# Designed miniproteins, single chains, continued (5), part 56

Each design is a single chain, and the fold is of that chain. pLDDT is the mean over its residues in the fold that is shown.

## One batch from the design tools (miniprotein)

Design m17927
Fold by ESMFold2-Fast:
Structure m17927 (fold): chain A 61 residues (1-61)
Amino acid sequence: EKDVEEVIKETTEHLKSLGMSEEDAERIAKLTVDALRDKAANFEDLLERSKEVGEKTFAGL
């Protein structure tokens, strides 16, 4: 899907809901979505993958 900005926003909000600061959530979301956007089949796939990778990144901090 080409709605990358929307996926970044959704991923940022998801990470914030897990306790990450807005600044960290936005940075992680942007990096994650940028890395996955060319590999995802559609918007839903990109969003799910971005949330999963973002959660794992946060857990590893």
Scores: mean pLDDT 76

Design m17928
Fold by ESMFold2-Fast:
Structure m17928 (fold): chain A 112 residues (1-112)
Amino acid sequence: MEAERARAERLRAEIRAVNADLAKSMELIESNEAAVEELEPVIKELAKKAIEAVENDDKETLEEIMKEVDEIAKKTPEPAAALRLIGLGILIEQALKGADKSVIIEQLKRII
């Protein structure tokens, strides 16, 4: 009788541990998703400004947007949200380096 009780308690403890680890993983995923959702309108607004600046050959505005992206990325601890900002920054950097405007605008429109 005692051996069956010990086995049941062990199985319950293992189930609780697996469920706790799953809950922590889900909380981390949900936190990252919430951060991405909160930054999405900001990223879209910056992408729209970047499109206009690329179309107008406005390098000064592109450099200002790049600084804003860097500042927001430094304040964003969630990796998924930070990676989205880095992606936007790479497109702006390529535009500043003289990459094909049509390609950059097409990629920026996909962010919006």
Scores: mean pLDDT 78

Design m17929
Fold by ESMFold2-Fast:
Parts: C-alpha cells; structure tokens; sequence
Structure m17929 (fold): chain A 84 residues (1-84)
C-alpha cells in the first residue's frame, strides 16, 4: 500500500466515499502500521461521523487499538467503540 493510497482512503472516509477498497486499505494500516501519528489521524477521521459502514468492518482492529501503548490512540479507539 502506497502513502498516496492511504491518504486517499483517509480523505474518502472524511468525504463519505465509503468503498470496500477504502475499508481494506484502512484495515491493513490499522493492523500493520507502527506510525502512531498515522493511526491517530485515521481514528480522528472516523470519530466525527461514526459512520456505521466504516466502524462495523473495523471493529476487530479498533478493539486491538484500545490497548495500544500510545494513550491518545488507545483512548480514541475506546471512545469510537463506546459511542458506536
């Protein structure tokens, strides 16, 4: 996955352009990324809308992030799951 594909996927979430390709890119980044700032950016893009089409397929990845070593990432993941 290229940095351009990730940025496009984040922008697609912000603009409600929810496709299976967008979800698969976000899912892979949430599973594989060690970049705390990128993880936070993705969660911050999801949090304002709490779009069920985005959150529902990502629940396993969000659950894993609730125990992340970065407190801001963990707190935001917990907050998303709690309000969903």
Amino acid sequence: ISSKDVELAINNIKNNKITSETIEIIKKVLEESTDDSLLFEILDAIAPSLNKKVVEPLIPQLENLTTHSNEKVAELAQKILKFF
Scores: mean pLDDT 81

Design m17930
Fold by ESMFold2-Fast:
Structure m17930 (fold): chain A 64 residues (1-64)
Amino acid sequence: MHATGERAARAGAGAAEAARQLGVSEEKRDKAIEYGKLAVEYGKKGDAEKGGQYARLAGDVLGV
C-alpha cells in the first residue's frame, strides 16, 4: 500500500479480525469489527483521517 489512509484502514481491519479469531468477547469483537469495517470504508473513499480514527477506535476496543 502506498497511501497512508489505505494502510491505516487495513491495519484497523486486521486488528479487528485478529481479535475475532482470538476469541475476544462477542461484544468487544463485534464493536472492533464494526470500527474496522468503517476504517476500511473511509480509507477506500480517500478519507484517511476518518479511516485512521476508526482504526484507532478498533485498536482501543482490543486494548492495543
Scores: mean pLDDT 69

Design m17931
Fold by ESMFold2-Fast:
Structure m17931 (fold): chain A 105 residues (1-105)
Amino acid sequence: SMEMVKIKMLLIAASSEVFIAEQMLKNGKEEVAKKNLEAAIKLAEYTKEMISKLASKELVEKYKPEIDKLIKEAKEALEKGDLKSAIEKLKELIKKLDEVIKQID
């Protein structure tokens, strides 16, 4: 479906923001990395919202606690200036979102 294509594109965009943030951090550009991580969190939240509209109630209830926890942990790491932990949590979040997307048909 076109909706599934859009969800996959949002997840790719989130992954790209995390990749750019990691490269910026390696180059000492912490403020730029932080902005890319903020963008990645917003894209992951939009991906979650779109999934919740297409997925069965059972599938949403199954994955929502873990996804919400990872979003919270990524935001907390970012607020504390722990950009490495924020990157790791976002990579885990993106992987979990991808696993859920593969179960929607």
Scores: mean pLDDT 89

Design m17932
Fold by ESMFold2-Fast:
Structure m17932 (fold): chain A 75 residues (1-75)
Amino acid sequence: SMEMEMTKLLALLIAEVTEALLAIKKGDYERAEEIWKEMKERVAEFKKTMSPEDQEELDKVLKKAEEVIKEALEE
């Protein structure tokens, strides 16, 4: 179902964001950048099979994740 697919995608996204944040905390900024790049590619692939409403919701989640990573990098 749409809800189940979105839930799985969100779980995958949070795992990647967590790994990126842990890399930043350890000072491994290059690793964090690579994780973020791979995550964006993964999201782009998933968007190909999603409804327009799911795509909009996923884009909102991506924007929030990007802000969290940006704030961590500025600290």
Scores: mean pLDDT 78

Design m17933
Fold by ESMFold2-Fast:
Structure m17933 (fold): chain A 75 residues (1-75)
Amino acid sequence: MEEINKKIVEMIKKLDTNPEEAVKLARELADIADETQLNVALIAFAVVYATSTNEKERKAAREAMDILTKKLEEL
């Protein structure tokens, strides 16, 4: 639980400094997170996508959302 929560926080922080790393962390999260954790991460990326003025951040957030949504559909 703690490890996954730490990854979610790290992923959000990386969106503004290293969007490519944030997407990589989203893929790793999809492999280990439960449904609740996947939904929390998806909401976090959705907020970034809706509020960010940086095109790279929006693109990374959208890619992460697609990864997490696909995993949720498999549950």
Scores: mean pLDDT 75

Design m17934
Fold by ESMFold2-Fast:
Structure m17934 (fold): chain A 72 residues (1-72)
Amino acid sequence: AEEVMKKAVEKGQELARRVLEGDLPEEVRRRLLERLEEASRRLEAATPEEKPEVAREVLEELEEMEEELKEL
């Protein structure tokens, strides 16, 4: 259970680093960072009972963002 949470946090941190280091248009970079911040807030707000499900949902969203970054 905690393993998925850890993967979500690590993926979020890695994507944030890629977005900040990438030569992306400012508007695109801002939107991606906002989505990353929202995902992070959802993980922090989740109760212990909700964390496994929220972490899985966040990880799926972050994987979608990673695919979007490959197109940019």
Scores: mean pLDDT 79

Design m17935
Fold by ESMFold2-Fast:
Structure m17935 (fold): chain A 61 residues (1-61)
Amino acid sequence: SLEEILAALSRVLSPEQLAVVREALELELQGRIDEANRLLGRRLSSEQISAVFDVLSEVLG
């Protein structure tokens, strides 16, 4: 669930980074993929984005 993903991410991300990821995930769930990608690209580094996807893969896999 979204809350389980955010709980896992809270171990490696700051509260500010978590807020960005939550907003991006909510946009993606609404089918607003381009907006989600834009938000992530503007607020997070490529390394931080990679870390987020690694955690998502672990939690969802």
Scores: mean pLDDT 77

Design m17936
Fold by ESMFold2-Fast:
Structure m17936 (fold): chain A 62 residues (1-62)
Amino acid sequence: MLTYEDILRIVAKIQAETDPVVRRVGIAELAKVLGVSPATISRLLRTHSAEEAAERLYELSQ
């Protein structure tokens, strides 16, 4: 089970990543671990700050 701090660190790393292939892989891996769709993670990262996205993802993973 990932903590909020783990999710926040991963989300911040994905948002800072400039390589679109590496970014997509990071989203897919996080989606698999949290049991949410990659589309949900992509949408949250596009529309929210790293902290807001991590908070939403933490709630969804509980």
Scores: mean pLDDT 81

Design m17937
Fold by ESMFold2-Fast:
Structure m17937 (fold): chain A 80 residues (1-80)
Amino acid sequence: MEESKEIEKEAEKLIEEMRKLIKKYEETNDEKDKKKFLEKLKQLEELAQKAYDKGDYELAEKIRKRIDELLEEYNEIVLR
């Protein structure tokens, strides 16, 4: 379905942008990059919910798994 493909495309774009922000934060320690990451995290969570509401549970699970991976990477850099 077109909507599921659109959600997946938007999610992959957000994931790529979020990984770039994590890398930038690791290099700069700029709090603005953390804030941008958290804003994109919220958008990615909304996309996972949209996939779930559409009945595409596999896509929703895939997005949530990617969120968990991104949060693990983020916490490894931010937590001391």
Scores: mean pLDDT 82

Design m17938
Fold by ESMFold2-Fast:
Structure m17938 (fold): chain A 70 residues (1-70)
Amino acid sequence: ASEEELKEALKTAEKDAEELLEKGDPSYFPAVIELLRGLAKKLEEEGFKELAERLRELAERLEKKLKELE
């Protein structure tokens, strides 16, 4: 149950992050960054280290893009 729920959330988060990076809409960046970081922490605690790292990388890319748009 937990793994399947996390995998579904991961797919949604990755899709949302990719669309945000492509379109460059900064208004949603802080909320998505927070979501990705929270999900990454939960994944790492559950033993999904590689998935957690992927989400952290996406959050860092969004944060970098946000700083460039300021």
Scores: mean pLDDT 75

Design m17939
Fold by ESMFold2-Fast:
Structure m17939 (fold): chain A 102 residues (1-102)
Amino acid sequence: SELVERIRALLESVRDAKAAGLKGPTVIVLPDDLTPEELEEIRRIAKEFEEKYGLKVGIATGDMDEARELLEKLKNGEVDVAIIASPGRGAEVERLADELLA
């Protein structure tokens, strides 16, 4: 999947930025056409990066309250990357991220 390869490349970029002391908060909003198989693979890649590199990756696939909680953890430095799947609500998630991370 091109999406899965792009997510891996983004996590590699964040890993390298964190190692260089240049890391900022990173939000990845997943597309509405995300398949269950792609989500499962993204979860596996996130665990791989946490285990091998200590990169703290959070994933939210529930409601907007779950997305908000994850973005607050990202703001507080409790996670390095927030990956959010919210079908039909991508624009709302982007506005929330802007509000909380500004």
Scores: mean pLDDT 85

Design m17940
Fold by ESMFold2-Fast:
Structure m17940 (fold): chain A 70 residues (1-70)
Amino acid sequence: SLLDEILALLDELKKKYPELAELIDELKRNITENPDPEKINRMLAELALRTKDYETVERIGRLVRELLGL
């Protein structure tokens, strides 16, 4: 599912960047419980800047937009 792919990509980033675990876990909660697109976009932007992994974060962003119907 889209959600499973998003969560797998976020868990992969958490393994590579354990210092970002709190940000990633907050992003996971926002996506799964009560999604706020503006907050999710701000958190994804922070994740991209802090990891410099723009390709992975952009992919996550596209999957999240598809999941939320945006």
Scores: mean pLDDT 88

Design m17941
Fold by ESMFold2-Fast:
Structure m17941 (fold): chain A 85 residues (1-85)
Amino acid sequence: MEEVRRLALLTMDEVISISSEENKEKLKKLKERFETASVEEQIEILREVRDIALEDIRNNPGGTGMSYSQVRNRFDGVIQALREA
């Protein structure tokens, strides 16, 4: 339980650090919601964060950050782990 939550927060922090300024604000608000959310709400928030991060990569595919597949796989892995916890 705690390890999965830490991984989720770390993954969100990584995408926040590489995101555009506009998306960075949106992602920070979602992270704040995640910290007080139920497990079902946390899964929904992670999907929203993933979608925002993937859109940012789609618009800036040559960036120095994580690849599309890396972001997708990390969020999908964390979401799966939360569902199984």
Scores: mean pLDDT 78

Design m17942
Fold by ESMFold2-Fast:
Structure m17942 (fold): chain A 76 residues (1-76)
Amino acid sequence: EIPTIVEILKELGASDETIALVLKERGLPSDETIDKIAEELGIPKEKLRKAFELYLRAQQTGDKELYDEAIKLLKE
């Protein structure tokens, strides 16, 4: 089973406020939301955008390899 992006962000230490923003936004998060996640988790914005893109594709296609790549980008 592919966990939700929210569960992953919680595991990485994202605040409840940041989680609420991600849940409110559908699809790829806004630049402001990406900026907030980047600051809280210390992950570069470019990596976060790519991870979200891969995660969304994994959910749409059921491709677990895309999901695993997204998680690797977030955790390095």
Scores: mean pLDDT 76

Design m17943
Fold by ESMFold2-Fast:
Structure m17943 (fold): chain A 66 residues (1-66)
Amino acid sequence: MEAERKKKAEENYEKAKKLAEEAIKSKKASDDLINQMQAYAAEAAALDPSLEKELAELVKEAMLAI
């Protein structure tokens, strides 16, 4: 059901956002953190395409900070 997919998308989005914010604040990220951030962002966008643009900007900001 779409509502359950949206909930999972929001959970993955929040995890990606938390990892991205930590990378931005620390200006340093391990390969594991980068891989997890990208994986959560990709999963969230796959479950809810409306989040794709915001997730792409979030990941871009994090990658530019490190």
Scores: mean pLDDT 80

Design m17944
Fold by ESMFold2-Fast:
Structure m17944 (fold): chain A 66 residues (1-66)
Amino acid sequence: SNREKVLLEVDLISKALKLELNKDEEGKEKLLKDIKENSDKDTVEEFKNFLEAAEKIRKRLEEKEK
């Protein structure tokens, strides 16, 4: 049972990274809405934390190009 939850978290982390690296604001809003409609507040907060971590990664990568 815990395996299903871990796989879902890994999926959310992966999606957050892809959305942030692509600067896909529409995709972020769509996925966040889907999570809000189909999940609890804790999952929404967790996804927001994943997006924040992904943004920090993206900014680090962009700084290396300058």
Scores: mean pLDDT 80

Design m17945
Fold by ESMFold2-Fast:
Structure m17945 (fold): chain A 109 residues (1-109)
Amino acid sequence: GHMLTEKIKELLKQAGEALRNGNFEEALKKINQLKKLVEENSSKLDDEDLKAALEGLGEVLRLAEEYGAPDEVLQGILELAKLLLKQSKDPRLIQEAIGEILRAIGLLL
């Protein structure tokens, strides 16, 4: 629902801000908080919640790459992406998230 979507967006925004500031520990903390929020609310997550999470996570992933985040942050982002994909029934959201993950892996190789 709308309130859950807003909480997801806020945590992703905070993770992005932490990455821009070079605070990788805080970024990982925010990603882990979002993982717990998703796990605790899995039965309440609608397509709008999943779209907001995947789109915001794509932006966080781009920032992690841009600001040179360590492997533990990238791994946390990828684990959250896998969790969100497992919750999704929309093939388009799955395809978009896989595209972002493949791009990130391609840039790291």
Scores: mean pLDDT 76

Design m17946
Fold by ESMFold2-Fast:
Structure m17946 (fold): chain A 81 residues (1-81)
Amino acid sequence: VEEAVERAKALPPEEQANRLVGHVLRAIGDELEGSPEAAKHYREAAAIAAAQGDTKMAQWLADKLRELGFEEEAEEVEKLI
């Protein structure tokens, strides 16, 4: 997760925003289909939100990870905010 945050910080702001939206939309689609890939996309989106200093978005994504049973990944995101 920390590595994903540093990777996100290296991107231009416009690219960060586009990737954040893309990951959230893919995660929602995967969640509706019952795919475990939803957790991966929520985690990537959370790393970008943390890189942007958007603590509310990062917390919401951590809550989604915990809701899906990915408590360890949720805790890793919460450590970033």
Scores: mean pLDDT 79

Design m17947
Fold by ESMFold2-Fast:
Structure m17947 (fold): chain A 77 residues (1-77)
Amino acid sequence: MSVEVTLSDGKTITVDVSNPDEVLNALLEGLKSLTDPAKGIGLVLQLLGLMIDNGGSVDPDEAVSLLETLNSLISSS
């Protein structure tokens, strides 16, 4: 399953939500598009917490939720 993240410059990143490294990279790139970096850092910490609890992987539904939250924050920035 893939989610697209649209950055403030109009660039789109396609993320495989089954790959936590791709999810983390998308959150880090999206953080650069935020006017409030604290919100982006919170999403990164949430992902890391989920990965710790799940032996280094993340539930695809949780990953989608994080990326949708990121897209909402970028579009409102």
Scores: mean pLDDT 79

Design m17948
Fold by ESMFold2-Fast:
Structure m17948 (fold): chain A 74 residues (1-74)
Amino acid sequence: MSQEQQAQRLKDHYIALAEHEAKNGHVLTDESIEAVREMVYKELSEVYKMPEEEARKVAEEVAKKLEEIREKAK
């Protein structure tokens, strides 16, 4: 699997979890969004050896989607 495919799967995974939590009435906190951003960045850069700039971009995209899910759940 390519690094891009791994990034997309990881992004889809966290977005699906956030949507599931929102449906169950759980609110995403700023701390949980930041924790997910850090986890995505570290996993992509350290485990999958993705360039840091690309890993950071994917982590930021995930965080933005989680913020959108939180706002929609209000």
Scores: mean pLDDT 79

Design m17949
Fold by ESMFold2-Fast:
Structure m17949 (fold): chain A 64 residues (1-64)
Amino acid sequence: GHMEEKLKEIAEGQARGLAEALVGGDEAEVVEATSTRLVARAVADGKEYTITVDYRTGEVRVEE
């Protein structure tokens, strides 16, 4: 529905912004997007990173 499309747009924008801010990457893919959590795959300098955001706690995790 309309809300699902908007959530996807927001998640894609957040994934790209987090990739740029946290790992200096310009490429990011949304793996999971829910109302409580975002998981994104980012690429920077040939390395892959998993970025996880918990919206309930504000915790951000970056894992290679």
Scores: mean pLDDT 78

Design m17950
Fold by ESMFold2-Fast:
Structure m17950 (fold): chain A 74 residues (1-74)
Amino acid sequence: SEEEKLREMGLELARIANELIDQGKSVEEIREEIRKKYEEFKKKYNLTPEQQARLDALYEQILRDAEARVAEKK
């Protein structure tokens, strides 16, 4: 389903973020890699405007969570 597709994209972005955090990457490096994957998803999938807004919200949340987790490791 379309909802499953959005959920899977969000989980993949979160997985990438967590992997990079575990590797000790900087917030800037994490943001760049997540941004690349986010842009890739937008190109790969024919998302409706509503789905794009949903993915944008997930992307922003994942970035905020990653920043917090990097700060906790210091």
Scores: mean pLDDT 80

Design m17951
Fold by ESMFold2-Fast:
Structure m17951 (fold): chain A 83 residues (1-83)
Amino acid sequence: SPQIQQLQQEIQQLDMQILTYEAFVNVTQDIVARMKALFPGDPAVDAQVALMQATIAELQAKIAELRDRRAALQQQLQQLQQQ
């Protein structure tokens, strides 16, 4: 079915995007941890860490939206496969 193939492709694209954003979050969290360890109490580093933490929060919100969309498409795929 063309509709089933289209849904499978969309799910695969979402999986790749989720993995990419999760990788960015993980790398950014590691950088934040290292900056805090190497430069404790530096106000310039604390300011940069705060900006990076805000970016992590935005990426995590986007990952949550993508996961919700993926779940909805997966449910639609299962319903179409039963017809």
Scores: mean pLDDT 90

Design m17952
Fold by ESMFold2-Fast:
Order: structure tokens, then C-alpha cells, then sequence
Structure m17952 (fold): chain A 87 residues (1-87)
């Protein structure tokens, strides 16, 4: 299901953030989870466009984050999406 696919992407990103940015991982995953729930409720298909939209919403919620953190989130979301599509 769409919910299961989004959950798999979120779990992959959570694991990567805990490894790469442990000091921010909990805060970042909370915001990602909120945005993911919104995308699931609106039945937004899991694709690159949805990832771009997610990062934009993330930046709106956390305008204080440096560009490097946003680039990391984008890269990890795309990597998780690519891995899911390869399954």
C-alpha cells in the first residue's frame, strides 16, 4: 500500500539520519513523520515530485536549518525511494 511504501522510506531515512546526524535525528524524523502522514492522507503518489514537495514543506517548518541538512534529507529520501523501486 502507499502507507507501507512511505513507512519503509521513513524507516530507511530515520536509520540514515541516526548514523549521519545523531544530534538532529529525533527532531528531523518527527517533522518528516508529520509530512509523511499528510502525504498519505492526501493519497500523494510516492515519486521524485512528492520528495521535492516533502523537502519544501520541511524547509517551511524548519527555516533555521542549514542548506547542507536540507540537501542531506533530499539525497537520503531519493536514495530510499530508489531502493524501494528496485525491490
Amino acid sequence: SLEEKWQKVLEEVKARLAELAPELAEELTAVLEDIMKEHIKKNIPLNEEAVNEMVKKFQEKRPDLPEEVLKLLYAELLAALSKLKAE
Scores: mean pLDDT 79

Design m17953
Fold by ESMFold2-Fast:
Structure m17953 (fold): chain A 80 residues (1-80)
Amino acid sequence: SPIREAAERIIEALKERFKSKTVNLDDVIKLIEEEAERLGFPALGKAIISALRQKFSSKTVDLEEVLEIIREVAEKLEKR
């Protein structure tokens, strides 16, 4: 699926940029927006960002939880 491939590329970009277990949410959101636009999937980027903002109230978040949400959003968009 093109959506799943785009999500995995966003995940790869996050893992390359962020080496810490905890990351700044605003920095994560900026990278997701930039990568989603570059890949031609801005709707996927917006859906991920919306989900992250609903899930996290803190400025610092666990990177693995971010990656899990990206996969969940991509799966929901692929099935609908």
Scores: mean pLDDT 87

Design m17954
Fold by ESMFold2-Fast:
Structure m17954 (fold): chain A 62 residues (1-62)
Amino acid sequence: ADAARKEGQRHAALGESFEKLKDWAKAAEHYQEASRAFKEAGDDEKSAEMAQLAKDAAAKAA
């Protein structure tokens, strides 16, 4: 749980960094990994939030 939460925080931060670079494809990938990690940590709210950010970033990459 602790390791999964840290993994989620790390990927969320990377997603934000790639958003600032306007690298939407990489931002989407990192937000997807963050969503998965938060789900494993039992944080369903953050998991859903990260999944939405991943969808938004993927739409901008297309």
Scores: mean pLDDT 84

Design m17955
Fold by ESMFold2-Fast:
Structure m17955 (fold): chain A 87 residues (1-87)
Amino acid sequence: SSEERQKLADELRAKLGAIFQEHLPTLSEEEAELVEQRIVQALLYLEDEDDAERARAVLESLRPVAPELAAEMLGAFDEYVARLRAV
């Protein structure tokens, strides 16, 4: 349903935000700005373009900058995609 899809999208957004906040003290100002921009871009691909593959690729591009943050965000993203397929 549209309501369940929106709930899953809201949960993903909250999860990505929480991961970002947890890792923020370990990031430089430039790295933090890059991560924030990539989160916004990934969510735009997901919510506006229904392009999960492009959204995932944007998050994966964070691996060289912040490997642990990228792994946690990709985990949250992959869980979102699996749950989305169940509704």
Scores: mean pLDDT 85

Design m17956
Fold by ESMFold2-Fast:
Structure m17956 (fold): chain A 81 residues (1-81)
Amino acid sequence: MEIEYLQKLLEEARKKYEEALKTNPSEETRKLGEEGLKIIEGLLESMKSGKSSKVLGAEEARKLLAEGKELVEEGVRIALE
């Protein structure tokens, strides 16, 4: 049950990174977004395989979601400048 919640958080983070990449195709934003997506995919694979899932899910998922939100906010800020 908690694992399903963490997977949804990672999926939401993935969506936020994808939104940021669509809004701001700058090189820096693209690199940050692509790196974030790689980390999210790695975490989703780890959770799906049942390996190394012990302390890795909740804190990292929340950080990735927060970083994704910041990327969207930065993208909007840059577009308005």
Scores: mean pLDDT 64

Design m17957
Fold by ESMFold2-Fast:
Structure m17957 (fold): chain A 82 residues (1-82)
Amino acid sequence: MSPRAGEAAMWANIATLEEKKKVAEFVLENKEEITDPASREAFEFAVEALKKGAEELAYDLYVWAAMMDDNEELRKKALSLL
């Protein structure tokens, strides 16, 4: 298992809903900066979860998308919001 996946899971579990929403807004505005396929998959699952009204799952998945990515600047900015 990737160390980044474990870190993403940790942040999704300990972050407040407000912090997760800030990360979601940042990722939605910067979705083109997502470089890792697993992060992109998590982002797409987050979008679908929000469409279905599963808000808590969606915000967890946006945090996963940001924290698993290979883009170090994207991760640093997301971490500053957590």
Scores: mean pLDDT 80

Design m17958
Fold by ESMFold2-Fast:
Order: sequence, then structure tokens, then C-alpha cells
Structure m17958 (fold): chain A 98 residues (1-98)
Amino acid sequence: MKSKVEDPETLLTRPGLTRGQAIALAALKASEDSDNTGGVEDARKAADLFIEATSLPLEEQVKKLKEAIDYLKKTDTSNDEAVSIIVAAAMLAVANDL
């Protein structure tokens, strides 16, 4: 059945979440829906887009998060390096809110 990632705009405006926490949650949800067809480079591309998004206005954040989600859906979650890259990016996004 089709898994659905929550809309980035909805996550970024969700009450009780900081922008970094919303970005981190989007990253984790997208990785759960992965087809495991991509490599470590897809995870790195997604991580770069997440970190870039933390410094951008809301409209640009939504665009970058949508791009990052497309890369995350290809990420091989059985690869420890790919998972570590995503987790590190999510932690950095949360830290940027502090």
C-alpha cells in the first residue's frame, strides 16, 4: 500500500515543533518510506538539502525539503553510513534552533 510522507509545509507550521524539529521529523519519516534503491550519495544529497533549509525562509525551506524527501525515498536504510548521515543532519537541524 502507498506510504505517505507528511507535507513539509504542514510539518514546518505544526504547533509545538521548532523548524529544526520539523525538518528532523520529515527526514525520519521519509527514510521509513524508502524504497532502498539508492546509495549513500542520495543520503548525502538529502542531508545537504536539510542543512541548507535550516537557514532559508519558509518558502525556500518547503522547496528544499521536498527535494530532500525525493532523495531520502531512494536512500538505502540497510546501509549504516547512509542512516548515520541522515541522523547527523537531523541532529544539526535541531541544534540550529538552539
Scores: mean pLDDT 67

Design m17959
Fold by ESMFold2-Fast:
Formats: sequence, structure tokens, C-alpha cells
Structure m17959 (fold): chain A 82 residues (1-82)
Amino acid sequence: ASPEEVAAEAEVALHEIRATIADMEGKRYEKKGDIENAKKSYKEASTHYRRAAELARQAGFEETARIMEEKSKEADKKYKEL
């Protein structure tokens, strides 16, 4: 693996971690009935998953990109449907 590939993997992972934290926060707020904060957290999760998918696709990580894109859609659906 090249230093460029390692950097790309790390950046994708960073956005995935940020998205996962935001998604967990959204679920926590949803469980508490705090719909406004749940929506904000799910929107943040969707944005970070989408960024991870974009970066993964640019780096040629097509499988990771598809997974991140689906997670982004799920978070966005929660944001829109709550």
C-alpha cells in the first residue's frame, strides 16, 4: 500500500467514525423522544456517510463506497421521516 492509499483509507475511516457516532446519538435522542436533536444527529450522520462514500469512490474502494452510500440513505430517511 502506498502512503496515498493509507491516507485515503484513514480519511474514509474518519468520516465513517464521525457518521457512526452521529447515528448512535440520533438513535439515543429518538429513544428519549427528542425528535429535533435526533433529526440533527441523523442529518450529520447522513452527511458524513455521504462524504465517506465519495472519498471511497475516488480512491477506488467501490465496495466501501456502496456500503457508506446505503448508510447515508438510511440516516437521511430517518431525518426525513421523523
Scores: mean pLDDT 89

Design m17960
Fold by ESMFold2-Fast:
Structure m17960 (fold): chain A 70 residues (1-70)
Amino acid sequence: MKEKIEKAAQEIARLLIKAGVSAEEATLLAREVAKAMLEGKSAEEIAEYLSKYVSKETVEEIKKIIEEAQ
């Protein structure tokens, strides 16, 4: 479980950086996503949180990663 979430967080950080988010901000956002996943928050709720930072297309890719890791 923890290892799957850690891998998902790394993948999400990479996508955020590729989408134009700074490495520092991407790392913070990926940690918040990992925490939300551990707390049992839905992929939809997490994706809505990230929609403030990245495009709809990137949000959909991230949502898929979260669903696969849950």
Scores: mean pLDDT 80

Design m17961
Fold by ESMFold2-Fast:
Structure m17961 (fold): chain A 68 residues (1-68)
Amino acid sequence: SERDKILEELEKWAEEKKKTANAAVQTVIDTLISELREHLDSLSPEETRKLAESIKRLVEQFLESEKA
């Protein structure tokens, strides 16, 4: 489904980001993706896409804060 494709693309993106992340940021990434996965069946494809985009922004903010 479109939702499954969005989740798969997000998970693939997140695995690349985790390679340079510390343990705390890896836990945040895993938690956010797990929450999206648990609620996937209750979301529309558009809602899934918007949530995935929000998760990406949040992860990037955490990664930048760890560099500072």
Scores: mean pLDDT 81

Design m17962
Fold by ESMFold2-Fast:
Structure m17962 (fold): chain A 56 residues (1-56)
Amino acid sequence: ATAEEALALAEEGLRTGDAGLAGQGAYMAQKVIEEEGENEVARRALELAGRALGVG
């Protein structure tokens, strides 16, 4: 999965209130960071997914 795919899922989850999309975006973003190292797009996806899931 790409950082850009993770961001798109997180943004859609936040926009629609879909916790499943937000969770999938967070999972993909974390995988990108774990396998490729720190990535600004993946970090942004985690922030947006966290907001969508209500974790701050």
Scores: mean pLDDT 79

